# Designed miniproteins, single chains, continued (3), part 24

Each design is a single chain, and the fold is of that chain. pLDDT is the mean over its residues in the fold that is shown.

## One batch from the design tools (miniprotein)

Design m8808
Fold by ESMFold2-Fast:
Structure m8808 (fold): chain A 75 residues (1-75)
Amino acid sequence: SMEDRIKEIFEKAKKEIEEALSLPDPQEAVDRINEIFKKAVEELKKLGVSDEEIDRFINELKEYAQELLEKRLEE
């Protein structure tokens, strides 16, 4: 189903964000995360997901990435 495919894209993006945040250079980590967001948007658009749902998806990924980044930079 479309819902299952969206979930698969989300879980893959989360894993890729975690891997990007393991990089020693914070700038490279941010650059890779931005590319992950771009790829996720393109995949969701190809699936015919609405702009509203894409915005919610990306905001959830941004919150996830920000939370992980803050935890990394404070420690």
Scores: mean pLDDT 81

Design m8809
Fold by ESMFold2-Fast:
Structure m8809 (fold): chain A 94 residues (1-94)
Amino acid sequence: VSLTLSPLERADEYEKLGDTVNALFWYKATVLLLPENSVERGKAYFKLGDYYEKAGKYDEAIKWYQKAVESYKNTDPEFAKEAQKKIDELKKKK
C-alpha cells in the first residue's frame, strides 16, 4: 500500500509551500514519467520555464519553454503560443 499522488500535484504543493527545490524536482519528475505528448507534461515544462525565469536563469528558462512549445504543438496550440511569447520576452532580457 502506497500513497500515490500525481507528480504534478506534488510539485504544485511544494510550490505553494515555497519549497522551490522540491517543486522543481517534482516538475522534472512529471516530464519524465508522463508518456508522449500530454497537456500535463507540457504544463510541467512551462512551470519549469517560469521557475528558471524567476531565478534569473534565462538560458535554462528558454530551454524549458521550447520543450513546452514542442509538447503543446500537438495538444494545445494556444499554450504553445504562450510558451513562445515567454521565449521571445526572455531573449530580449539576455
Scores: mean pLDDT 76

Design m8810
Fold by ESMFold2-Fast:
Structure m8810 (fold): chain A 78 residues (1-78)
Amino acid sequence: MEYAEKAVELARKAVEAAKSGNIDEAQKYVDQAEEYLKKAPDSVEALMELARAYKALGNTEKASELYKKAQELIDKRA
């Protein structure tokens, strides 16, 4: 719960840093968000926000992978 919330917050900060052109800062936030996501790997919101951060950094392959994981979790909960 707390880990998922931190992963979401850090991923959102990564998106904003990338949009501002601060790529090094964005990568640090992405790395931190991934660490928290490892402790809450079924957080759909964290997976989607982290995917947005990777897309903003130009890593479309990693973003696609995270979106697929989020979709699988949504399907499993339906």
Scores: mean pLDDT 82

Design m8811
Fold by ESMFold2-Fast:
Structure m8811 (fold): chain A 70 residues (1-70)
Amino acid sequence: MSEEKIEKMVRDIAETLVSLGESPEEAAESAKNFLVGVEKAAHPGDEELIKEIEEMAEKAAKRVEEELKK
């Protein structure tokens, strides 16, 4: 999964959560946690892949949070 695809997924989820009344910070954190959880369930035992996804999702969540605050 590419960094661009991770960012799009985090953004889509976070935007939905903001539309439901979540703060940008809460929405970005929830989107990150949801995506990482789904990927862990989809790729059990692939520790290296999950670590890479977690790092990309963390960076994406921070970027999305800053954009949603503006």
Scores: mean pLDDT 80

Design m8812
Fold by ESMFold2-Fast:
Structure m8812 (fold): chain A 74 residues (1-74)
Amino acid sequence: MLSPEEARQAVEDARANLEKAEEAYKKGDIVTATNYLVAAYLHASLARMSGDPELIAEAEEVLKRIKELDEKIK
């Protein structure tokens, strides 16, 4: 399991990468958007392994947003 500090950082990294993916998508840069989306997914999945219910819930919310953007790209 990740430490609480590592899990918190993973949630922040997931959100940052998701924001970059959303920005790239708005610019029509699908390749860049997909790359950031993959990074966001990996960080969110890592945060979900924290064992902290609050951080898991935040990671699940980020994963839901990732799925919504992925559906728009495909």
Scores: mean pLDDT 83

Design m8813
Fold by ESMFold2-Fast:
Structure m8813 (fold): chain A 59 residues (1-59)
Amino acid sequence: PVLTAYVAALVAEREGDKETAEYYRSRADQIAEKLGLTPEQVEAARAEAEAIVDAWFAG
């Protein structure tokens, strides 16, 4: 799912793994396009992914 790919990209970005973050961002965008997601659905998935990753890195 697109949410899992955005989560993976954000985790990699926070860990400083630029190449992995870029890969998963591209993968998430490809999945969203293939599924025909609306801009609103993509924004919702990104916001949810950010909330999940923020909670994991809170401390």
Scores: mean pLDDT 80

Design m8814
Fold by ESMFold2-Fast:
Structure m8814 (fold): chain A 80 residues (1-80)
Amino acid sequence: MSSPTPLQILDGSVTLSPQQLQDVQQVLDAVRNGSSVDDLRDVIRNSSISLSDDADLNATALGFRRNVQRLEQGYQRNLS
């Protein structure tokens, strides 16, 4: 019901719905495949991830790219 924030996803501090898990998996796949920042922004923009504005979108894309291992850990925690 509530959209997860980037920090909540990274820390695995929220229970994600099946659709939200798919959205996070798409972001992970884009990061792992070496997608450009613009491609990452588009994936995140079309996801259920909660952002306050477009500046947060760029910061979030770069943050996920820099913290891919933490993003993977947060995602795996949600699968348990």
Scores: mean pLDDT 75

Design m8815
Fold by ESMFold2-Fast:
Structure m8815 (fold): chain A 65 residues (1-65)
Amino acid sequence: EEEERREGAINLAKYVADRLLELKAISEEQAKELVEKGKEVAEKTTDLDEINEELAKFAQELVAK
């Protein structure tokens, strides 16, 4: 269950990064950073709400540049 939640968080980060890349909103390097952030957050917590909030915040910062 914990592994499944961790995998879900990483897959969510990959999905968001892929969509932002497709929209030309971020670079390939930034997409990689977003996936790495997803892995870090997944290691820190299994709370899906916290994972979603941290990923959304990081993605917003990347897009705002």
Scores: mean pLDDT 75

Design m8816
Fold by ESMFold2-Fast:
Structure m8816 (fold): chain A 73 residues (1-73)
Amino acid sequence: SASLAELAAIVLATGRREIARLAAQGLLSPEEAARLERLVDELATAIADGDWARARELGQEYRALVEAAVARA
C-alpha cells in the first residue's frame, strides 16, 4: 500500500541518517556500518511488503547492534 511504502521510506531515511551520524562519530567500523545499512534496507523492504514478523526480527537485530556500538564508546 502507499502508506506502507511511505513508512518504509521514512524508516530507510531515518536509519541511514543514524548510521551516518554514528560512523562520523567513530562509533562504527566500516564493516559495522555496512551491516547496519543492509539491515535497514531489508527492514524497509519487509515494511513495504507488510511482513511484520520479518520487520520485527530485523529491527531487533539493528537495535542490538546499535546498542552494542554505543555501549563500546
Scores: mean pLDDT 88

Design m8817
Fold by ESMFold2-Fast:
Structure m8817 (fold): chain A 78 residues (1-78)
Amino acid sequence: AVDELVARLEARLRALGASDEEIAQVAALLRWLATQSLEKQRAFRALLEAERARLDPASPDARALGLVVEALDELIAL
């Protein structure tokens, strides 16, 4: 389940133009979050959403954060 979720996020980030190094860092972060409590996962999601709210919604950074938040929502639902 987590491996499939990470693979989907990696593919979506690659399509957005992220580097292999950036993709590897995000994959490692998501795998680490999968080992944490649901409370910590929700707290981290709230932090990412707050950061995204400070960005222009059309920016590449806001789009990338949106993909990570979606992946984290799927992880929390597992």
Scores: mean pLDDT 82

Design m8818
Fold by ESMFold2-Fast:
Structure m8818 (fold): chain A 91 residues (1-91)
Amino acid sequence: IEEKLKELAEALKKGDAEKAAELLKELHEKGLSPELIAYRLAPLLKDVDLEKLKETLDKVVELYPSKWTEEFKEHLLGYKEAIPLLKEAVL
């Protein structure tokens, strides 16, 4: 799954919502927690613009509409927002 998480991070960095949706569907089918996936991905997406990430995730939810995908979006955006705040506080 580590390789799938890496591929998902790259898809999200590029704004490739279709590839991201396919990878998330595979991870969901394997029974992985949306919160855990979001937590692992957030550090890999630290340099991605929050608004661009939001736009990509909105498209992902449209392509793969499920409660699981919506929870993934909420957790990832939450973790992503926390990272810049922590970075600014220590730097």
Scores: mean pLDDT 75

Design m8819
Fold by ESMFold2-Fast:
Structure m8819 (fold): chain A 101 residues (1-101)
Amino acid sequence: MEYKYPSLNKILKQAEELLEELREALEEGDEEKAREKLLELETLVGVLAIIAGLGKLLKDEELREEALAAQREIRERTLEILREHNAPELLEEAERRLRLS
């Protein structure tokens, strides 16, 4: 996914790196590392919620919509990786922690 705003694209690139590190941790059976990557992804989802809020406050609907889309994309990709690696406890935690705006 690519967005009009360079800062959103940078956040998405960071999320892509974290998603790959999450996959690697799950493949290696490193639950502690996987949880660490989930916390970092939660932080990015939270940052995107703040950006969406700023878009609403500044009446920049395009910024708001793209930030919300990026938030949904990161959440869904995270849940998909956890489902593919049969990690039900981490999946439940991610569903709870990766809150959409």
Scores: mean pLDDT 83

Design m8820
Fold by ESMFold2-Fast:
Structure m8820 (fold): chain A 60 residues (1-60)
Amino acid sequence: SMKEKKQEAAQKVVDRYKELEKKYGQKPIVTVRTENGKVTVEAEYLGEKPKKETFEIDLN
């Protein structure tokens, strides 16, 4: 169902956020957008060497 798909997508976002935090050793600034059945997550790490990662989750 749509509710189950949204819960799965939310969990994938949380899991990826935790992976990024572990990878960079710092909490990123996270922006989440939902458009046309896709969730786009952008993670930005501030500091002496700022880094940005983007990933997409399909809700279909």
Scores: mean pLDDT 71

Design m8821
Fold by ESMFold2-Fast:
Structure m8821 (fold): chain A 107 residues (1-107)
Amino acid sequence: SKEEVLKVVEEMFKKILEIIENSTYEDSEKMLEEIKKVIEETKKKIEELVKDEEVKEKLIELLDELYEQIEDLIKLGKELNIPKEELQEKLKKLLEKYFEKIKEVLD
């Protein structure tokens, strides 16, 4: 169901935010590895919940795009030494943007 997919995505966002909160730029590679794992686990859950192949493929593509955007944001944050609070706000806006895109695919 749409509601079950959105719940799984919200749990993913919560885990990503917790990883960022508990990490430093010194551990950026480990941070990205943990985020990648969370996203891959979310893809598996979506594959089990979504029966429509076209919807499934679009959702997986959005999750791959989200990871690339998060990776870019963290790399930029490290390069520019962006304060953690500002990085978290940029990440929240990115996650909100992808949540809306996911909702549109499920409509």
Scores: mean pLDDT 89

Design m8822
Fold by ESMFold2-Fast:
Structure m8822 (fold): chain A 99 residues (1-99)
Amino acid sequence: SAGLDEDEILTAFALILKALVDLDAQRKSPEELKAAVPEYERMVERLKKQADEVNASPETYRALAEAYRAVADLIEQAGDTESAKRFRELAKELEEKAK
């Protein structure tokens, strides 16, 4: 049960991160999105590392996959198609962990 609370927190953070990324994508210019990309990349990578360390639930990996896709879409809007493709591939790997 010690890992259960951490897993719930990781799911919540992934969902909040997706919501924030989606909001920025709707409101910010491509220039502002370029400035935001490194921080969002760091946040999803940190959450993935924590999920792996706690052997997180399928629900957490699904939420992370959604967050990775949202970040990929934001990266593409910022003009980086190559990095966007990489993040979409990572999202697919996270979905496989969620099955």
Scores: mean pLDDT 85

Design m8823
Fold by ESMFold2-Fast:
Structure m8823 (fold): chain A 72 residues (1-72)
Amino acid sequence: MPVELTPEQRQKLLERVREALDKLKVSPAVQTMLLDALRQSSPEQQVEIEELLKKGEWDAVIQRLLDIWASR
């Protein structure tokens, strides 16, 4: 089973997602939405997103964050 990310790993994940969204010129409103979805995600979902980031699958990361946001 996925384990919980440490507070440092979670902070690093949030920063990496923010930087990528900024580079992709995603609107501030959408950036806020996706980052909020990540903050509210379960530990299991956070580990899944970190795995996708390690693979460089940014489109999959964005889609997963949208799914989390829609499921709230």
Scores: mean pLDDT 76

Design m8824
Fold by ESMFold2-Fast:
Structure m8824 (fold): chain A 98 residues (1-98)
Amino acid sequence: GSIDVGNIAGVASTAASTGDLELGRRIAESIRNTLLTSGVSESYAEELYRVMLEVGELAARGDVEGAAQLIVDWAKKHYPLVAEEAEKLAEDIVTDAK
């Protein structure tokens, strides 16, 4: 839901501000493990983890717009009702990174 969108955006913001892909990966791994222990499906947790890693990599190399687009695409696929919130969050990330 919106928390998961916020988690992806958090990884993106951390990677963009620090350039530290390892820190981004550690955060993504922690979120994935928390979801798995909370009974979230393995397929969903793995997809979210993969998206967080891809978003972090794009943001760390300065492709903030590409990172933002992945967040929006993921939200539209899984949470159409929070896609508008994801779009706003993505716009904020792009604006703050410039």
Scores: mean pLDDT 73

Design m8825
Fold by ESMFold2-Fast:
Structure m8825 (fold): chain A 62 residues (1-62)
Amino acid sequence: SMDDQALENLERHVRHLAETLPLEDFKEWVEDLLRFLSTRMSPEVVERFRKIVEEIIEEYEK
């Protein structure tokens, strides 16, 4: 679906930023993005994106 393509593109961008930003700065950026997305996208899509981001953060906390 279009949402799946958008989420894939967004995941690639998020992973790139996770590699370049300190973890705390990355978390702040992600929180800002989630607030923005919650005003523009359905709750289901925002929740899917939140889960992807949480998995990325957990990978970088190991």
Scores: mean pLDDT 78

Design m8826
Fold by ESMFold2-Fast:
Structure m8826 (fold): chain A 84 residues (1-84)
Amino acid sequence: MDAPASEEELRRLEALAEEARRLLEEARRRTTDPTRLAQLEAQLATIEALVAEVRRHRTASLAREAIAVLESVIAALRAELARA
């Protein structure tokens, strides 16, 4: 049986989700390519679905998986936005 997510893990998840939303919005402001805009919107929808699933089930394994996904997305977006 999966352990319950800690309140610290849930707070970490919410903080990472907010950072990911901020970076996705910044990326959307920097592009006029409709294909890239669609990709960024799809990525935002995926993040929102993951966060909602963690909130619904509140399990440690889901929270850790979602945190890892969000950290990866944030790192990729930061690398992209750092390029001129």
Scores: mean pLDDT 84

Design m8827
Fold by ESMFold2-Fast:
Structure m8827 (fold): chain A 70 residues (1-70)
Amino acid sequence: MEEIDKILEELGEVLEKLSPEEQKELAEEFHERIRKVEEEAVKNKWSEEEFNKKILEVLKEILEEAKKKL
């Protein structure tokens, strides 16, 4: 939980440094990845801990992608 909030804050800071077009592309990618995680969680009956861990992985991947665009 705390780690997710921290990553979201860092991601917000990085996104503010990107162009509006790059922000939109990353937001669309993030929404698609989260949707897939939600589908997998329902299909596989993931625990809240497993779901949160997967969301954290997606957020870290998006953050790394955002940093590469700086």
Scores: mean pLDDT 78

Design m8828
Fold by ESMFold2-Fast:
Structure m8828 (fold): chain A 91 residues (1-91)
Amino acid sequence: MEEEKKREFEEKIRLAEVEMVLDLLRPELTEEQYRELKEWIETNPPSLEELARKLRELGVPEEKIRKAVAIARDIGEAMRTLIEYAEKLEK
């Protein structure tokens, strides 16, 4: 039970990280590219590495991809820390 909940939270954090990268890089994408990437995330969520590779293929500058991924990873780590802290507060 505990391990299943940890997996669910990890999946939610990974989805949030991927959605955050897409939102941060929205100005670098065309309306069509954003829509296609959003649909991909909604149907079969990619890893950050898979999303970064696709963004490079679409011509997004490497520096902007790197910065967006770093921000998303930092926030994902903060979310994991908050979940662990919340579990300790209930005991």
Scores: mean pLDDT 81

Design m8829
Fold by ESMFold2-Fast:
Structure m8829 (fold): chain A 100 residues (1-100)
Amino acid sequence: MEKAKEIIDYIKAKLDELRARGATLEDVRSFIEELKKLKEQSTDPRVKELLGYIIDLLEEAVARAEKLTPEEQQRVLDATIDYIKSILDTEKERLEKEEK
C-alpha cells in the first residue's frame, strides 16, 4: 500500500507545520476541508476510514475550542494534533508490517 503511506506521510508533514507555527481555528478548518478532499479521492477503504476518523477528531476539537479562550484553544488544538500524529505513527507501523 505505497499510496496509503504517502497519504500518511503527507498528513504528518502538514500536522508538523501546523504544530510548529501554532495552528489557528481557521488553519484547522482549512486542513479538515483538505482531508475531506483526500478522502473523496481515495479508493482504499482503510485510508477512507482513517481519514474519516481524523476528520471527526479535528471537527470535535474545533467545536470545543470555539468556546474557549485563545490560550485554551491553542492547548486543545495542539493536543489534538499530537494525538492524531500518534494515530498516524501506529497506522504507518501496521502498513510496514503488512508489506512483509
Scores: mean pLDDT 82

Design m8830
Fold by ESMFold2-Fast:
Structure m8830 (fold): chain A 84 residues (1-84)
Amino acid sequence: GAHMRERARELLRRVQALLGRVTDPELRALLQEVARLLQEIVEDPSLSVEQETGLMLRVIGLLLDALRLAQNDPETRAAIEALL
């Protein structure tokens, strides 16, 4: 729905900003997958509420994985925590 798409659009903007400053290749790959899923929510108007929710839960799971990878970058870790 409109609320989920607006949330996904804001999260996508913030993830893209993070990608602009993150250099670790493993963390970048994870954040790129997060951006791809968020873009799918933003760009596909045919998604049901259940499909939008499933994609967002997948985003949350990947962001939790990203927190574990960002242990040596406190600024990036704090930025990822703020997305959750």
Scores: mean pLDDT 86

Design m8831
Fold by ESMFold2-Fast:
Structure m8831 (fold): chain A 71 residues (1-71)
Amino acid sequence: MSPRSAAYGLAYAIKEGDLESAKRLLEELLSQPPPDEEVLRILRSGGASDALLAAIRARDLEAALAELEKQ
């Protein structure tokens, strides 16, 4: 899956409250090369918190999963 496709899927899962799919898509996104600014804008427009975006920028899966569960 491309980083952009994973970002759109993650944004949708966050909006729907589908935590199971959101966790899986987050892991897929972080297995890819570092996300570019476009991926981060997609997630921000989808309702991702600044803390979640910071964890994704840091490539910190544990922190990103913890912030995702607070959404």
Scores: mean pLDDT 76

Design m8832
Fold by ESMFold2-Fast:
Structure m8832 (fold): chain A 95 residues (1-95)
Amino acid sequence: SEELAMRRELIGYYSQQVIQMVQQMLQQAQQTLSPDEIRRLRAQVQRVMVDSNSRFIQVIDDMVERRASRQQGLQAVDQLLQDFQQRLQQLMDAA
């Protein structure tokens, strides 16, 4: 179905972007933070990821319910990714 195809595309896109953002942040953290600080940061990142994943599920379900286009889906996911990146930056700044 078109719905299932859209869900798979958006899940793939979101997952790839989240993984890339987290990997880039942790790579930078390794250059500036101690091993104990990195361990705490990883735990905080995991909590932020769980929260973001819950919001992503809600976004996808709302979009399907409203019969939104793929373009509208990508825009909603991009907004969620911007919010996620902002939360990651706040964690880095607090570390």
Scores: mean pLDDT 86

Design m8833
Fold by ESMFold2-Fast:
Structure m8833 (fold): chain A 99 residues (1-99)
Amino acid sequence: MRKKKIEEYERMAERGEVTPTQLEEWAKKEDDPEIREHLLQLAEELTERLSYELSFAVSVSILLPGSSTLPPPEVQKQAQEIADKVMEEVKKKREEKKK
């Protein structure tokens, strides 16, 4: 019976339906020490995965301006907005000149 309960929590974690914080809260409410320990281990594993992904994303953001010819997505969006704005201004001036 304990194994089925642990497997259910594992499946919920795989589906992204639970956060490490929720697993820790459930562990605090759990009176079975073995299930509690497994929930804490799952929370730790999820925290490590999220921390790795976050650290990687931050590292890539820092390195991109120095090591890549492609600017960050936010800078690309800003550049595109400026380009669109300039093109709209040119189009308006061209139409205004004919009125």
Scores: mean pLDDT 64

Design m8834
Fold by ESMFold2-Fast:
Structure m8834 (fold): chain A 77 residues (1-77)
Amino acid sequence: SIEELARRLAEATLAGDVARVRELAEEIVRKGYSMREVVRRAAEILAEKTRTSVEAAEAAILGMLRDAGVEHLLEEE
């Protein structure tokens, strides 16, 4: 589900786990989910957990996707 993938992406981002972020991004695309929708939901979850803004949480997730080499997956939808 989008919710479960978003939760895992938020957790991997919080942990700084670049390898896990890459694995999750590949799983999202392989299963036919929208990377954009998963990132949006992950940003909401991460913001709530860390008591920060959704904008700051999204920036952190996008940074991790860039570090993982998978940010292009946001553009191919």
Scores: mean pLDDT 84

Design m8835
Fold by ESMFold2-Fast:
Structure m8835 (fold): chain A 99 residues (1-99)
Amino acid sequence: AEERARRLEEVARVAREGRALELAEVFEELARLLREGRDPSEVLRRIAERLGISVEQARYLVDATVEVFVAYQEGRLDEAQRIEDEALERLTPAVEAVV
């Protein structure tokens, strides 16, 4: 739990540096909820609603973002690209269904 909270906080920090402020705020809130032992389901529902995806897809997106970030930090660029490609493939059918 502690390590996962730190990873979420690191994603938030990089997002702030890249001027993706809304993304930074979301990951900071998720990290805070995890540290407090609170259910992140409300935050995940909010992400899902804003992006027009399911809560399961929002959870997957958050997890994939953390995994991509860790892979980039550890210099595993090929793995990071594969995770991004897999995430895009899994989310594309949902986007096409909404459009």
Scores: mean pLDDT 70

Design m8836
Fold by ESMFold2-Fast:
Structure m8836 (fold): chain A 82 residues (1-82)
Amino acid sequence: SDAQLLADLRTEVARLEELIKKLKEDPKGLTPIEIATAAITAAGVEFMAELALRKSDDPEIKALAREAIRKARELKELLKKS
C-alpha cells in the first residue's frame, strides 16, 4: 500500500540520517560489524527507493524515494572513510 510504502521510506530516511550524522561526527566511531551493517542498510534502502520510483506515480513517494537514494549514496561515501 502507498501508506505503508511512505511510512517505510520515512523510517529508512531517518535511519540513514542518523548513520550519516554519527559518521560525520566520528568517522572512526563504527566497528567493522557496524560498518558492514550500515553498508547493507544503504544498499537495501537504495534498491527499495529505486523500486518505489519505478512503481509509484505518487509525487510524495517519488520525492521521498529520491531523498532516500541521495542519503544512501552519501552514507556509502562516508563509509569509505571508516
Scores: mean pLDDT 86

Design m8837
Fold by ESMFold2-Fast:
Structure m8837 (fold): chain A 63 residues (1-63)
Amino acid sequence: SEVQKKLDIIQEITKLLKEGRVEEAREMIKKEFPELYKRYSKKSVEEQVKILIEEVAELVEKR
């Protein structure tokens, strides 16, 4: 499902952040979630990930 693919990508981004690979995590957000990145570009990568998790949780709940 598209929701599962988004969750898998979020897990990969979270792994990159845990490894201190912040720029790679940012580039993955920009590539995979460009609208979210544009909207929240002034926030930290950690805050962008938190927002992504919240948005995906809403998609799961409405499904």
Scores: mean pLDDT 79

Design m8838
Fold by ESMFold2-Fast:
Parts: sequence; structure tokens; C-alpha cells
Structure m8838 (fold): chain A 81 residues (1-81)
Amino acid sequence: SVEARLEALLRELVRAALAGDREAARAAAEEAARLVKEYLLEQGVPEEEAEAAARQVLERLLALADRLMADPALAQALLAA
């Protein structure tokens, strides 16, 4: 399911951020944004709106990765949930 794939990518992003791996964190964020766009298009959302939503998801996930790299305790807490 899209939810299971997204959860796996979010977990991958948190693990990458905890390891200080900026490239892996970016790759996970970009893949998650791509999945969100594809899902919205399959639901009949117009391409312009799906693209805007995917861009917002990417920006938020990159910001999250930066925050988690600055706060390893938060990253550990998220992996435990």
C-alpha cells in the first residue's frame, strides 16, 4: 500500500538523518514526494495541485531531516514509535 511504502521511506529518512547521511535523507524525501504525487494523480487530483502538494511534502521532509540531524534524541524517539 502507499501508506506502508510512505511509512518505510519516512523511517529511512529518520535513520539517514540520525546517521548524518544527507544524501540518503534527501533521496528518501524525494521518493516520498514522488509517491504522494503519484497517489494524488491516481485519485484524480489535477497535476498542478498534485505537483504543488508533492513540492510541499519534499520541503517539509527536508526541513525535518535538518532538524533531526541537529537533534539525534528526537530522531531516536521517532524510530522507537
Scores: mean pLDDT 87

Design m8839
Fold by ESMFold2-Fast:
Formats: C-alpha cells, structure tokens, sequence
Structure m8839 (fold): chain A 58 residues (1-58)
C-alpha cells in the first residue's frame, strides 16, 4: 500500500505521552526505545498505539 501519511512531531509526542500513561496504569517501565518504536508504528493513531502497546507488552 502507500506509505503512511506523515504525522507531526506534536502528534508523535501525544502518542508517546499516551503510551507512558498506559504503561504507568499497567505498572510497567518500558524503555524509551520501546515506547518510540510503538509510537512510530501507531502512525498518529493514539488508540491504535495504546492497543498495540498492550498487545506487545503483555
């Protein structure tokens, strides 16, 4: 398929913040690299990023 639409730095930071909040809720302390990888895969979809994080971190 086509490459994913570019996301803004602010959108990426929002996803990272949401992932860190979910990690804290689950009692996890993931690496910055792991959080950033999930955020990059989420491609601006906060809910999808959180769902992906939960699936991978479980």
Amino acid sequence: GPPPAPITEEEREAIIAALREEAARLGLDPSDAFIESVADLAQGDVAGGVALFRAVAA
Scores: mean pLDDT 75

Design m8840
Fold by ESMFold2-Fast:
Structure m8840 (fold): chain A 90 residues (1-90)
Amino acid sequence: SQLEKIIEINEEIMAILQDESLSKEEQAEKIIELYEKMIKIEKDEALKSRYQHQIKAIELMEKAKIPEEEFREQVLATEQHEIEVLKAKM
């Protein structure tokens, strides 16, 4: 199902955030690509809007040059919340 594919991509984002071999910049790039992939397959306009906001938030964090740990914590918290919301729809 489309919902299962979206959940799988969100879980992949969480895995990227926990990968100690990747720099903050590499994590941000990979996560943005995954959000763009979700936007292409999502049909819910509210969820598409949220994914677009997440991309902008990541881009803003990169511009602000926030510490790597703070970046990971902020994105991880957002992803955990999104997965909970999506699983509640199943």
Scores: mean pLDDT 79

Design m8841
Fold by ESMFold2-Fast:
Structure m8841 (fold): chain A 62 residues (1-62)
Amino acid sequence: AMVTAPVLSPEEQRARAEKLLATDSPVARAIAEQVLKDLEAGADPRTISMGLAAAEEAARRA
């Protein structure tokens, strides 16, 4: 379903953040934790997706 949507669903965003929490990158984990907090606060899915992208990039550059 991801190929048909530019923005992940809240459930998918939560799953992605959980994966980032398991990485060895402190920066990626910190951003992922913030994304989880924003998701619980009901933040805009687009904003959460941007945060996840930043966390994933940080994890890749570890």
Scores: mean pLDDT 74

Design m8842
Fold by ESMFold2-Fast:
Structure m8842 (fold): chain A 68 residues (1-68)
Amino acid sequence: SAMEEKVAAARERFDALVDEILARKASDKEVSARIGALAAEALAEGIPEGVVRRLVTEALEKYDARRA
């Protein structure tokens, strides 16, 4: 479905962002701002708030696991 494609694309954008911020050693403020921007974009595309919250949580968990 179109929604499933949007969710998959958003997940890929969050995963790519995690890769980029880890490589750049971005500040916590920059990390928060960029994750927030992708979350706002996903909401604007019509992805439900609960799904966006899950994508943010998954991205933060991947970030924490890889920086440990």
Scores: mean pLDDT 84

